Designed miniproteins, single chains, continued (5). Designs and how they scored, part 79

Each design is a single chain, and the fold is of that chain. pLDDT is the mean over its residues in the fold that is shown.

## One batch from the design tools (miniprotein)

Design m18736
Fold by ESMFold2-Fast:
Structure m18736 (fold): chain A 113 residues (1-113)
Amino acid sequence: MKEEIKKLYEQAKKEIEEITKGHPEIRDVVLKALDEIYKVFLEMLDKIDRGELTEEDFKEAVEKISEILQKTRDELYELGKKYNIPDETLRKIYELLLNFTDKVIELIKKKFE
């Protein structure tokens, strides 16, 4: 599972770097968000491996990721307005973060089913 999640992270990072190649102003914000989300998942996986993951820990991890995503969306759209980046481009970039998050959650859920 950790290796599969690492591959998803590396793929998402590459896709973000490619799409933000024309928009360096937002690249760091999006990559930082990806890194923060990935760290939350790694902390959760570490607790799973120790048999210590509680329902409250899972809830807190999901809430923390949701906060990162919300903050990143707000920052992304403010920077898009400042640098005149098309809304379609901003949406597509944000969807890469959502797709990474959803794929990791799916892998974790499958392990408990």
Scores: mean pLDDT 85

Design m18737
Fold by ESMFold2-Fast:
Structure m18737 (fold): chain A 66 residues (1-66)
Amino acid sequence: SLVDEVRQRLQQLVEQLLQQGRSEGEILRAVAQELRRLAEEYPDVPREDLLAVTSQVVREYMDQLD
């Protein structure tokens, strides 16, 4: 599904930035920019679904940080 594709792209972005040693603030900023691009690329995906999957991905990785 498109939601699964969005989730995979966001997960890969967060993992890449964590591997590069980026700060939490830098990761959140990059995710916000990617979310904006995804909203433009996938206008048929409800905004609530984009926000929900983005929040899930961010929490999945940020909850693992101290």
Scores: mean pLDDT 79

Design m18738
Fold by ESMFold2-Fast:
Structure m18738 (fold): chain A 82 residues (1-82)
Amino acid sequence: SAEELAELLERLRELEQRLIELGKKMQSQGPPSPEMQALIDRILQLAREVGERLVARDYDGARRTLEELERLVEELEELVER
């Protein structure tokens, strides 16, 4: 539905802003650790999957993948603050 798509796009926009802030913090700290790099790689994979599900109009699948993506971004934020 249009309402469901709008919700998912707003969540993606909020996530993009969080990732931009994280990128700025990480640039000041030097190269990512192997643990951080693994999370970054998984985040990029899930972001691609969300996009693919949205194009396919699989909004339920997109929401589930986005929830996992949001969890991994929170994990990366916690590692950056350590």
Scores: mean pLDDT 86

Design m18739
Fold by ESMFold2-Fast:
Structure m18739 (fold): chain A 61 residues (1-61)
Amino acid sequence: MKLTPEDVKLLREAVRRIRQNPLTDEEIEKLAKELSEKTNIPYDEVLEWLRAERERIEAER
């Protein structure tokens, strides 16, 4: 997967948002769509990654 520095920054910001505020499934889906459009990563891959990150963060609480 070829990511630009800007793509990496967007992905890190998304993880930070999940860590700071509990996101609903609808908010995760909306965020995945925005990231997919900006990074050119397929929506399904971004959505799966964000859900995995949310679950990991939830487990750390």
Scores: mean pLDDT 76

Design m18740
Fold by ESMFold2-Fast:
Structure m18740 (fold): chain A 63 residues (1-63)
Amino acid sequence: SAEENRAKGEESYKKGLELYEQGDYAAAATAFYEASKMFEAAGDLEAAKRARELMQEAMKKGS
């Protein structure tokens, strides 16, 4: 359901933030990617966009 996908997106998003703070940028990028896909499936395009932006920032930091 959209509600379940939103909850999964929020969980992956929080995990991404924790990994980013720890300096694990590769794992953070993966978590933000998963969050973006879950938010897209939930129809939350703004949350999906924000997760994609953080994915790109994490990828840039890990390069």
Scores: mean pLDDT 88

Design m18741
Fold by ESMFold2-Fast:
Structure m18741 (fold): chain A 67 residues (1-67)
Amino acid sequence: MSGKEAVKKEAGVELSEEQGREIEALAVRLMTREGLSPREAAIEALMEVTGLSREQAEAVVDLLEAS
């Protein structure tokens, strides 16, 4: 399952290809510059790019980890 599919399933929001790439780039930046774990970086990137709540972002990441 892709991150875009997980966001669509949990939050009902369809991500563009550009938003998907922005989430990946921001997550990498948060990991390398801020020292966040991959999980925390993914949650923060999802919230900043999509405007999802922390609960929704955590649900998306949990769905990806379960896949």
Scores: mean pLDDT 74

Design m18742
Fold by ESMFold2-Fast:
Structure m18742 (fold): chain A 68 residues (1-68)
Amino acid sequence: MSDEKFLEALAEELEKNNGIISREQLLRLLEEHDVSERLRDAILEELDKNNGVVSAEQLFLAIQKALE
């Protein structure tokens, strides 16, 4: 699977949940979409920095930086 499919699923989940996502749901999406190591690492690092809670804006900023 591709990073793009993960990002689509993530955006949809965030929209359904009014811009928030749980750590468990985020980890499940990562597992289901077999994302690149770079993207997975960036997301896990962002979760760790923010003690397991991340806003949509923080998450997408970290993803953008990782994919650049």
Scores: mean pLDDT 74

Design m18743
Fold by ESMFold2-Fast:
Structure m18743 (fold): chain A 98 residues (1-98)
Amino acid sequence: KKKEIIEKMLKDGELFLQALEDRVRPLIEELRKSPEFQKRVEDALKRIKENPEEAYKEFKELGNKAVLALSRGDEEALRKYVGDILAFIEAAKKLLEE
């Protein structure tokens, strides 16, 4: 059901950020302050509302890409994927508040 997928996305996202720990903490703070972040959250909200199953699949793929970028030291790719993951997490939080 839709709510269960959104709850799983939030839980998986929080666990992912926790696993990356202090290494990405400065990046998380910087990305949340970016002017584009709110737009990314709104885009993620729309995608989750329209198709939560497909959005969750894309979220998992972003997680895998972020881990790969981290392992390669690809800072630009890591920044992009972590930013998108944070937007999905914030969108999931907003949807669960409804």
Scores: mean pLDDT 79

Design m18744
Fold by ESMFold2-Fast:
Structure m18744 (fold): chain A 99 residues (1-99)
Amino acid sequence: SQLEVRLEELRAALEILERTEEEVKRGRIHTSERMALEALELYFEGKAEEYVAPDDAPRVNVWIPLSREEQEEYLEKIEKLKKELEKKIKELEKQLEKL
């Protein structure tokens, strides 16, 4: 089911955001997690029709240290994206129950 696949992808994205939030609180972010954040922003801003996990980007998997200002900016962004993800997941779950 296309709805089930989409729902699983969004649930996986929520788990990534939760892990990313803890790392940002520690003063760092992973490059793969930063790319996932960007993909989610594009999706929820209506600039992408679907959320797609960033599979095809060059794998430079490094930890980026964050300033206090960057930590605050990322935490605000993550909080917003988590709320949008939770809302979208609930909408898709309700849609799936009606089928």
Scores: mean pLDDT 79

Design m18745
Fold by ESMFold2-Fast:
Structure m18745 (fold): chain A 85 residues (1-85)
Amino acid sequence: AAMAAEEEAKIIEATKKLLKEAGVKRIVSIQPMKPSGTMTITALIEIDGREVEVTAMASKLPSGDLELVVQLPGEIAKTLTLKLE
């Protein structure tokens, strides 16, 4: 329980970092599905000077790596991977 919540918090923070690197302006909401599994994030990104709401999915792999899939408007989804420490 407590350990799972700590792990989820780390995944959320890593996800925020990856989203910022992908050009996300701010995160509107985070809806975690499982502490060490898949979570859904709603975020705002900037495209051509416009703020657009986008959905991202973050999950922790059994290897301990974080996988983030970002569904961009008008683009193919992008996948980013980060080692959690």
Scores: mean pLDDT 63

Design m18746
Fold by ESMFold2-Fast:
Structure m18746 (fold): chain A 75 residues (1-75)
Amino acid sequence: MDSEVLALVEQVRAGRALEALTRALRGSSPELRDFLLSRLPEDLRAALAGVEPDAGPPRYTVAGLAAMAEEARRL
């Protein structure tokens, strides 16, 4: 797992979920973005729905995004 994924999970845990999840979405493919959004609570999904992936290959794995979403769901 990329050390950046661990840092983003820690940001979610520290109450910086919107910032961490915005970075995760921007580093995702369209498919991984849809996956992450589908795993979030409705309020966070609505707040992040306008975030578009950056150009280039995805930076995060399904497992990494799932870990971030799981932490966000505990909020």
Scores: mean pLDDT 76

Design m18747
Fold by ESMFold2-Fast:
Structure m18747 (fold): chain A 102 residues (1-102)
Amino acid sequence: SMLKERLERLLERLVERGYVTPEEEAEIRRAIAAGRLLLAAQGLHSVLLLAPLRDVADEAERLALNEAILAELRPRMEALYAAGLSAEELMELLIEEVEEEL
């Protein structure tokens, strides 16, 4: 229950910052409610990392920034998933990264 409360609090903070769309918020809330806590943590982390896109009004610039962010994140995420971490260890690292940025 404490982990669910921690994830819900992080989601609330991301919503307050304007980083989350209503659709993304609903999806993460469904993951938390279903006990899919790793999926919820991945969702929170992805929302945080893609938050810079919210401030880009030009569609071409937004697409270029999205591609740049994903290109930088892909090797980091691949390394993280390849590190032999358990689901619980991976989830804790994702949550800690979100907490450090908020």
Scores: mean pLDDT 81

Design m18748
Fold by ESMFold2-Fast:
Structure m18748 (fold): chain A 104 residues (1-104)
Amino acid sequence: SKIEEVKKRMIELAREIVELLRYAVENIDELSPLELAILFARLTVLVSEMLYEARLAKDEELIELAERIQELVKKGMQAIINKDLEAAKKSIEELEKLIKEAEE
């Protein structure tokens, strides 16, 4: 179904988000402020694409999933800005759990 295809696409985008957040945490001392800003811009684009796909599908469960992912990404980015690597790792773990639950 179209809903299943959109869900699969959203999961792929969410996995890319996890990889970028993990990269930021692992390389935080090596990333320049500009490189971190570009990475955060990329995260924002991926989240926006996910929300767009979910809203286009007009499926309430997919919209709710996209909004929950957006909230976790915002928490992760804020933790990275604050150099709170433990909080950042927890946000990534919660995001990975949400993705696994969404995969059925």
Scores: mean pLDDT 88

Design m18749
Fold by ESMFold2-Fast:
Structure m18749 (fold): chain A 101 residues (1-101)
Amino acid sequence: EAQQLLEELEQSVLELIKAALKGDIETAREHLERVKQIVEQLKKLFPDNKELHQLLDELVQTGEELIEAAERNDILRQIGLSLRLIGLLEDLRRLMEKLLE
């Protein structure tokens, strides 16, 4: 269950990045809503894991900032936020691997 949610989260974040970089704000918002749904499910599976909750909250906030940057056509900020999202996914994957081992 947790592994499947992580895989769906990774895919949703990558699709969010792709849509935002293309200037497809509507599609980017749809993927962010999916990210938010998966984040809430992961928080329910690990209710006492503060480190996980902080990473998940930062992932959502960075995704929202990416859409705002895309709306402003701020290409450099979009690139920086996309790299930040990828870094957060790597941190999340490492944490989840420790929790599931």
Scores: mean pLDDT 88

Design m18750
Fold by ESMFold2-Fast:
Structure m18750 (fold): chain A 60 residues (1-60)
Amino acid sequence: DLVPTDEGITEALARMMAGIAIATGEDRERVERALRRALELARAGASAKEVVDAMKEEIE
């Protein structure tokens, strides 16, 4: 278990959002695409807001 960095926190947030979306009945393929994009942004140093916005754009 790694102590979360800011990047680790944004990645964890994206994965948690993906899990919730799948659990609430969102299309799995859309959620997986959103998660891939969000993880790319998080790894590039994007803010939590940018990662959340990217997830929402693909899912909603």
Scores: mean pLDDT 73

Design m18751
Fold by ESMFold2-Fast:
Structure m18751 (fold): chain A 93 residues (1-93)
Amino acid sequence: MSVEEQVEELLKKIESMSPDESLDLILEFFDWLEEKYADNPEVKAKVEEARSQAQRIYEESKKNKTPNEKTKERLKSLLKATTKQILKLLEKE
């Protein structure tokens, strides 16, 4: 399954999920990307960066009592941005 197809499915699932469930799903997707492209150190570096950013978004949202919808929006934006960056890295191969 392509990275783009996976992201479209994830975005659809996130709409019906809590921020907690959305974070877990996004982290699982990043684990899948790292496993699928295990021989690509640039993808691994981007995934590690994205995991840290996702966790930070979630923790800051809890600390600041950010509405669930806004937290999910930020997580979706990170997922889209990370996917775009990884696809650009894969285009160079």
Scores: mean pLDDT 82

Design m18752
Fold by ESMFold2-Fast:
Structure m18752 (fold): chain A 60 residues (1-60)
Amino acid sequence: LTEKERRVILALAESDKPLTVDELAEKVGMSKEEVQRVVDRLIEKGLIVKNEDGTYELKK
């Protein structure tokens, strides 16, 4: 995992709820565009999932 991917995973693991791209960007200190790229890569790797409401969470 890259440092940015690791930061997003940690933010999701520390959250009590699924997070939006906006919430992740604020929490990890990245732009929304950067968070979207990282999230897309993590979904491709099977590490996170996107919910129907547009939030993201760790897979399992």
Scores: mean pLDDT 83

Design m18753
Fold by ESMFold2-Fast:
Structure m18753 (fold): chain A 65 residues (1-65)
Amino acid sequence: SEGEELLKKAAEKLPGGASEHVKGIAELVGDKMTKEQAIEGIKALAETLEGEESKAAKEFYENEA
């Protein structure tokens, strides 16, 4: 799915725990997610993160939206 492909790209671009978190989401529900749902998920994740992880997540969804 487009959502799964987007989450895989996010896992490659995001550092540390953020990368592992989006990998987990992709494994559980990625095949059922739309691109829009994946972007919303990354956006929500960015709001819970701090520092460089938050910045990386925001840069990622801004480029893919």
Scores: mean pLDDT 76

Design m18754
Fold by ESMFold2-Fast:
Structure m18754 (fold): chain A 93 residues (1-93)
Amino acid sequence: SDEQKVNEVVEYLRSLGLPEVANLLMELYRQGKSLLDTLESALKQLQQRKQQLENYKKNKKLTPEAQQKLDEQLAALEEAIAYLQQKIEELKK
């Protein structure tokens, strides 16, 4: 059950172009962290990455192409954050 849930989250994160967060989640689970602790750690990393990209966007003059790519990355992070928040809330019930 927990292994299946980890695999579902990993594949979803990879589909969003976030393989580094997916790899972190797998490694924490392999180290014997609980499913909840693993998802909370991944969520924290996604939130930190989002904040870094938002700060970068605010402080840099970007080309239209760079702006579009950054907006796509922010959208993927927001989708991943919402997904993990929902999974974490389901586990806390």
Scores: mean pLDDT 86

Design m18755
Fold by ESMFold2-Fast:
Structure m18755 (fold): chain A 71 residues (1-71)
Amino acid sequence: SEEVERIFEDAKLTLEQWAKEGVSKETLEFMSRLIILTAERYLREKGFSDEEIAEFVKRIKEYTEELLKKL
């Protein structure tokens, strides 16, 4: 979905920006969770399936873990 990819790219850029600013690993993990909660609510309200939402959440978690390895 174009909308899902757009939200993912926005989340990715936001997490990358906080990582560049030198936030702690705990802070980056917390911010990732807030992004997930906000995006899950938005996508559910837009009528995306639980499976599509779960896949999106998995992608954000995996990307966050890759950023944490580089800190």
Scores: mean pLDDT 86

Design m18756
Fold by ESMFold2-Fast:
Structure m18756 (fold): chain A 100 residues (1-100)
Amino acid sequence: MLSREEVIEIAKEFAKEVKKLVEELKKKSTDPNHKEALEELEKVVEEILKRLEEGKISVEEAVERLKELKLLLQELYDKIKNKEPVDVEAFRKRLEEILK
């Protein structure tokens, strides 16, 4: 079982990966919806990290939510790479469900 400290480090690393991808897309950005969706995902990763550091979420729940966010990041990355449109409102609703 992962400790809270280990999960916090995993969450910090994931937040860095998201931030790096947002910065990369800012340099190549032709679609503002892709950038907005990534920024919304980054905010939710930071919120989970904050809740984890403040003891407001269990380690098990945080791991579950981070796995869901990683799958969403992969889906979003694939859409960006393939130049497919992103429905930001639908994406935001999915992020809100993870944050409950």
Scores: mean pLDDT 78

Design m18757
Fold by ESMFold2-Fast:
Structure m18757 (fold): chain A 116 residues (1-116)
Amino acid sequence: ELERRLEEVEERVERAAEELLEELEKKYGKFDEKELRLARLEARGVALGGVALELKARLEALGLTEFVDALEAEVAARADELEASDLDEETRLERAVELAREAVRRLLAALVEAER
């Protein structure tokens, strides 16, 4: 169940990121190779954030607000540590996307467990 839902979420994220990237290119013009890499990472982050928001709303509707709040606090603390790091922008964005992906996985796992 969880593995199947994770695959569906990853497909939704890639689709949403591609649509957002296309919209950004229409608005700001064609990106160079570096700009395209950074924009793609940012688009994935935004798409993952959208999925996380939907999953948080579903968990809150099930009365799991304390779980959502605790996870959000943990993710925010880790994001702050990442922002305080000496990492270059691309590496920082890559790690931010990985953090968002981990958060989505944990939210989805909690939702699957709550629906049992």
Scores: mean pLDDT 82

Design m18758
Fold by ESMFold2-Fast:
Structure m18758 (fold): chain A 100 residues (1-100)
Amino acid sequence: SFEEMKEKALEVLEEARRRLEELAAAETDPAQRRRLLSLVGFLRRAIEEVEKAETEEELKKVLEGTIAYLRSQLADPGLPAAAREVLAETIARLEEILKE
């Protein structure tokens, strides 16, 4: 259902945000910390857009846009390995939600 898809998407995105916030808090390199905080900011906006979605079609568009952005960030050679893992796992989990 729409409600189940929305709940699952929020759980996935909130877990990714939390993990990236923890990585940012532990990061000593200012440039890497800035990259991590930028991703946290993006995920906070994605969470807000998921919460605002009123239809399954709107929700799917938000998730597709989120996946596309996260994939673009994986192309950044400066992305820390731990953050790359979080993004890859998040993409896979969101893609699975879209298939069901």
Scores: mean pLDDT 89

Design m18759
Fold by ESMFold2-Fast:
Structure m18759 (fold): chain A 99 residues (1-99)
Amino acid sequence: SMDEEIVLKLLEDPEFAAMRTLPDPENKDAQAKLKNPISLDEILEKIKSGEIKSSSELEKLLEQMVENVKYYYPKDSPVVKAAEALLEKFKELLKEKKA
């Protein structure tokens, strides 16, 4: 699907490598502070399973993932900048695929 292709492109980008596994399941503090923690790898699995049915649902999950990173990590951290860049890259890829 188009959504799967977009997520695969995000997964291939080394700038977003941390988003593949964050929040770490072994990070008990992060898990306690984030009610619905989700990684990019988990988002891909939800697309493959049919839980994510539209680009709108995918965008909401990516926004949730980015907000969780921004909530948990310092504002000036590299991981926060990578998360913000990931959401912008997603929006660019979505526009490209729909053009």
Scores: mean pLDDT 78

Design m18760
Fold by ESMFold2-Fast:
Structure m18760 (fold): chain A 90 residues (1-90)
Amino acid sequence: MQKERVQKISKSIKENGELIKERARELAARSTDPEAQRAAEEAVEKANEGIKLAEQGYETGDPELMKKGQEAVAEGQKALREAVDIVVRS
């Protein structure tokens, strides 16, 4: 059961992280606002951190690494929302 849960959580973190990276890079490419570009860069960094933690948590079976991975992806999503808000204001 722990293995199935870890696999599902890891896959979700990786999929969400990759989606955040794609959207952040697209937004950074379309925006000339340096604040939006910085927020998008933060989103990519946090998404990469979450993906790495999810991979380590999957390999080691460590639920704390999975939790940290989820938290990192959530921070990435927050940074992406901030980048979108800046672009909408510009």
Scores: mean pLDDT 82

Design m18761
Fold by ESMFold2-Fast:
Structure m18761 (fold): chain A 65 residues (1-65)
Amino acid sequence: SFERELIAGLALMAASVYGAEVTIEERGDRLVITAKGADEGFVKTMTELKKAAEESGEVEVELRL
């Protein structure tokens, strides 16, 4: 879906901007995005994306510091 691709693209963009790590894994019709970084701006951005992902039902976001 557009929302699925948008969330994935924004997560990869955030990783590039903040020098953090994002891994995307496809599980059936769902994406699992694992984000690792200690930067406060990165954590805030990924927390916002996690809320959007929960509303989509097609994307899961895991935060690791």
Scores: mean pLDDT 82

Design m18762
Fold by ESMFold2-Fast:
Structure m18762 (fold): chain A 97 residues (1-97)
Amino acid sequence: MGLVGGLARGEDGDLIAVTANEATKTLSVVVADPDGRADGLASGKVTVNGKEYDLVPAGGAGIAPNVTAKPGDKVIVEGTSARTGRRVRGEVTLEAA
């Protein structure tokens, strides 16, 4: 059972953290604004290995079930901030945790 994760700044300066759990096949996305203040996703999707998965808002995170991800995979995150309605977009490279 492995965890993989990554952190990046999005195009508009948002902090984007992605964690994937290989045993549960679950990917989570957590976003903070450019000042580091916690934000949620009202809607969103991720692209992993050319396949799109919808993010379901859950407890301040966006959750995608049935995602297989491994170290070195690039995750493209596209969504809308729950707090501001602004676009959130970025690319995160996953690393072994």
Scores: mean pLDDT 78

Design m18763
Fold by ESMFold2-Fast:
Structure m18763 (fold): chain A 71 residues (1-71)
Amino acid sequence: MKTKTKTVTAKAGETAEIRVPNDGSTVTAELVGGTLRAPPAVYRSGDGSEYVAVAIASKEDDATLKVTSTS
């Protein structure tokens, strides 16, 4: 089992995304700093080849997500 971790920061009022390959890994996203307008979300891409983690920052604070991929 191998775990990869990546962080992404959305600036206040902005949206940031990070893409990871869908190789059968479990992909999770958690808030580690700031505030979000909506809960962090992980989506499968339309072709199924990737997972997309999305951070939508609040209007007043940056938001940082930690994305973990575990195979």
Scores: mean pLDDT 78

Design m18764
Fold by ESMFold2-Fast:
Structure m18764 (fold): chain A 105 residues (1-105)
Amino acid sequence: MDYLRQGLRYAGQGNYQLALQYYDLASQSPDPRVQAQAYYNRGLVLMQLGNYQQAIADFQRAIQLSTDPRLRASAYGNLGRALEKLGNLQLSQQYYQQSQQLLDS
């Protein structure tokens, strides 16, 4: 069963609780690439729900687990957005810069 695909399907339907459950299952994968994608996608759902502090933790975890510069860039960009929502503007700008540096490499 592709837990990431199931999570994406339920997120697309607005069933965020079921999406989070499938991303939690995907985060238990032995493959760190699958774990990174699961944390990143869970962070996106948490952003939609307004749970910015939890989204930040998930984006940071995705960055730690991933060597994919595209996923890392997207995670840094969304981490910046979450920090903006919390009023941490200086830290937000630093993460936007890290996102751009990865996209330029």
Scores: mean pLDDT 89

Design m18765
Fold by ESMFold2-Fast:
Structure m18765 (fold): chain A 67 residues (1-67)
Amino acid sequence: TDDLQRQMDRYLGMYRGGQQARDHLQRQADQNPQLRQQWLSARDQVDRGQQDSQSRYDYYQQLLDNL
């Protein structure tokens, strides 16, 4: 139980950290039109990482709910 909770907290933290980075990169893209594509490319990489972190969180949440 404690190990599953730690894994969930870890992946939730990574997801939230990625969301903060995503918001920062999106603001930079909006504020700097000459570098917009570069900032949006970095944001897309963060989005892919967030999807993995969220999927892992959901997996461990299902395991806890079925215990």
Scores: mean pLDDT 72

Design m18766
Fold by ESMFold2-Fast:
Structure m18766 (fold): chain A 62 residues (1-62)
Amino acid sequence: SPLVEKAREYARLAAEQNPDWSEEEKRRAARVIAVNLMDKEGAPPELYPEILEAAVEAALSV
């Protein structure tokens, strides 16, 4: 899904720009990114778990 890839990219970039973030702060940022992306793109709620998982994994990979 293009939205899953956007979630990964935005979450990774946010974590890279904030190297001092703890794991909890990265998870929080990923959640905010996932929610905002869902709202902005008008995505169906069924995609939320996949988008959230992708964002969290990307943020924690930094």
Scores: mean pLDDT 85

Design m18767
Fold by ESMFold2-Fast:
Structure m18767 (fold): chain A 91 residues (1-91)
Amino acid sequence: GPRRLVPLPPEQREELLSELDKILEEALKKGEITPEQAQSIRQAFQDLLDNGSYEAALKFARLVNENLSPDLVDRVHRLISRAVRLMAEAS
């Protein structure tokens, strides 16, 4: 049968969200995003971790690239790489 995607353990999911929250707090302090934009980026990341949908991936990529500086975009890319590694290790 088709391989079912295993969701991340809650502890790892919360750790990844906490790391994203730190990036978003820095963006807010720099005036790069509004609290509403930060919440939208956070929700799109949660959707990626929970569902991995193409729509969620596009929404997240758009919000990150349109609103964050290149240094913060790079930090988000590193966070995604860590998430992928953790998902692979949880298999």
Scores: mean pLDDT 77

Design m18768
Fold by ESMFold2-Fast:
Structure m18768 (fold): chain A 63 residues (1-63)
Amino acid sequence: MDEEIESLIKDGYIDKEGIERLAKLLKVNPEELFKALDTNGDGKIDKEEFERFYRDLRLARQP
């Protein structure tokens, strides 16, 4: 499971296509997911931002 998620990370960040793949796995809107993870507003999802989100998701599970 973690290995599949980790495959979305490329050179320490996740690009738009990686977010689209992740959104399909989570069955959520890819644009909303990208916006939630892009805390820098630079169009890239940093590995640290993603790890924080993934940890929170795993602990909180789902609403």
Scores: mean pLDDT 66

Design m18769
Fold by ESMFold2-Fast:
Structure m18769 (fold): chain A 78 residues (1-78)
Amino acid sequence: LEVSGSLPGANSGRLADIVRRVLEELGGKVLDSVGMPGRFRVVFETDVDPEEILKRVTEAVTKEFGHLGTPKITVREL
């Protein structure tokens, strides 16, 4: 699975770290993690439902960066 997203103005390192930690907490194995200004991409292996992942990642990003707007997050199967 790949989780990618954008939130303009968010710290790239913090954004990627939050997403990675959420995925690790859900029992996934993170294979790759990239943060860019206002964007992130994380590749991971998991048996967790993609909808649950989308929900948990969105909640975590919104909790930290909700003041910057609504994050745009996508979960895709590779």
Scores: mean pLDDT 77

Design m18770
Fold by ESMFold2-Fast:
Structure m18770 (fold): chain A 64 residues (1-64)
Amino acid sequence: LSVILKIAVYELKKYYGLSEEQINEVINLAKETKDPEKVAEYLVKLGVDEETARRIAEAIVEGV
């Protein structure tokens, strides 16, 4: 994993309590769409606040 992707994964696990399965779904969505808005929408559904979801989604899309 790139450093950016590792940091995003760490934040999702530690501060939002996302499971490995949920994180893999987010990463796969980012790989397939390359669309940070779609990734952010999915993160909001998982309980991440909108501002943080947008920031993390951009980092994940850049890191994949």
Scores: mean pLDDT 82

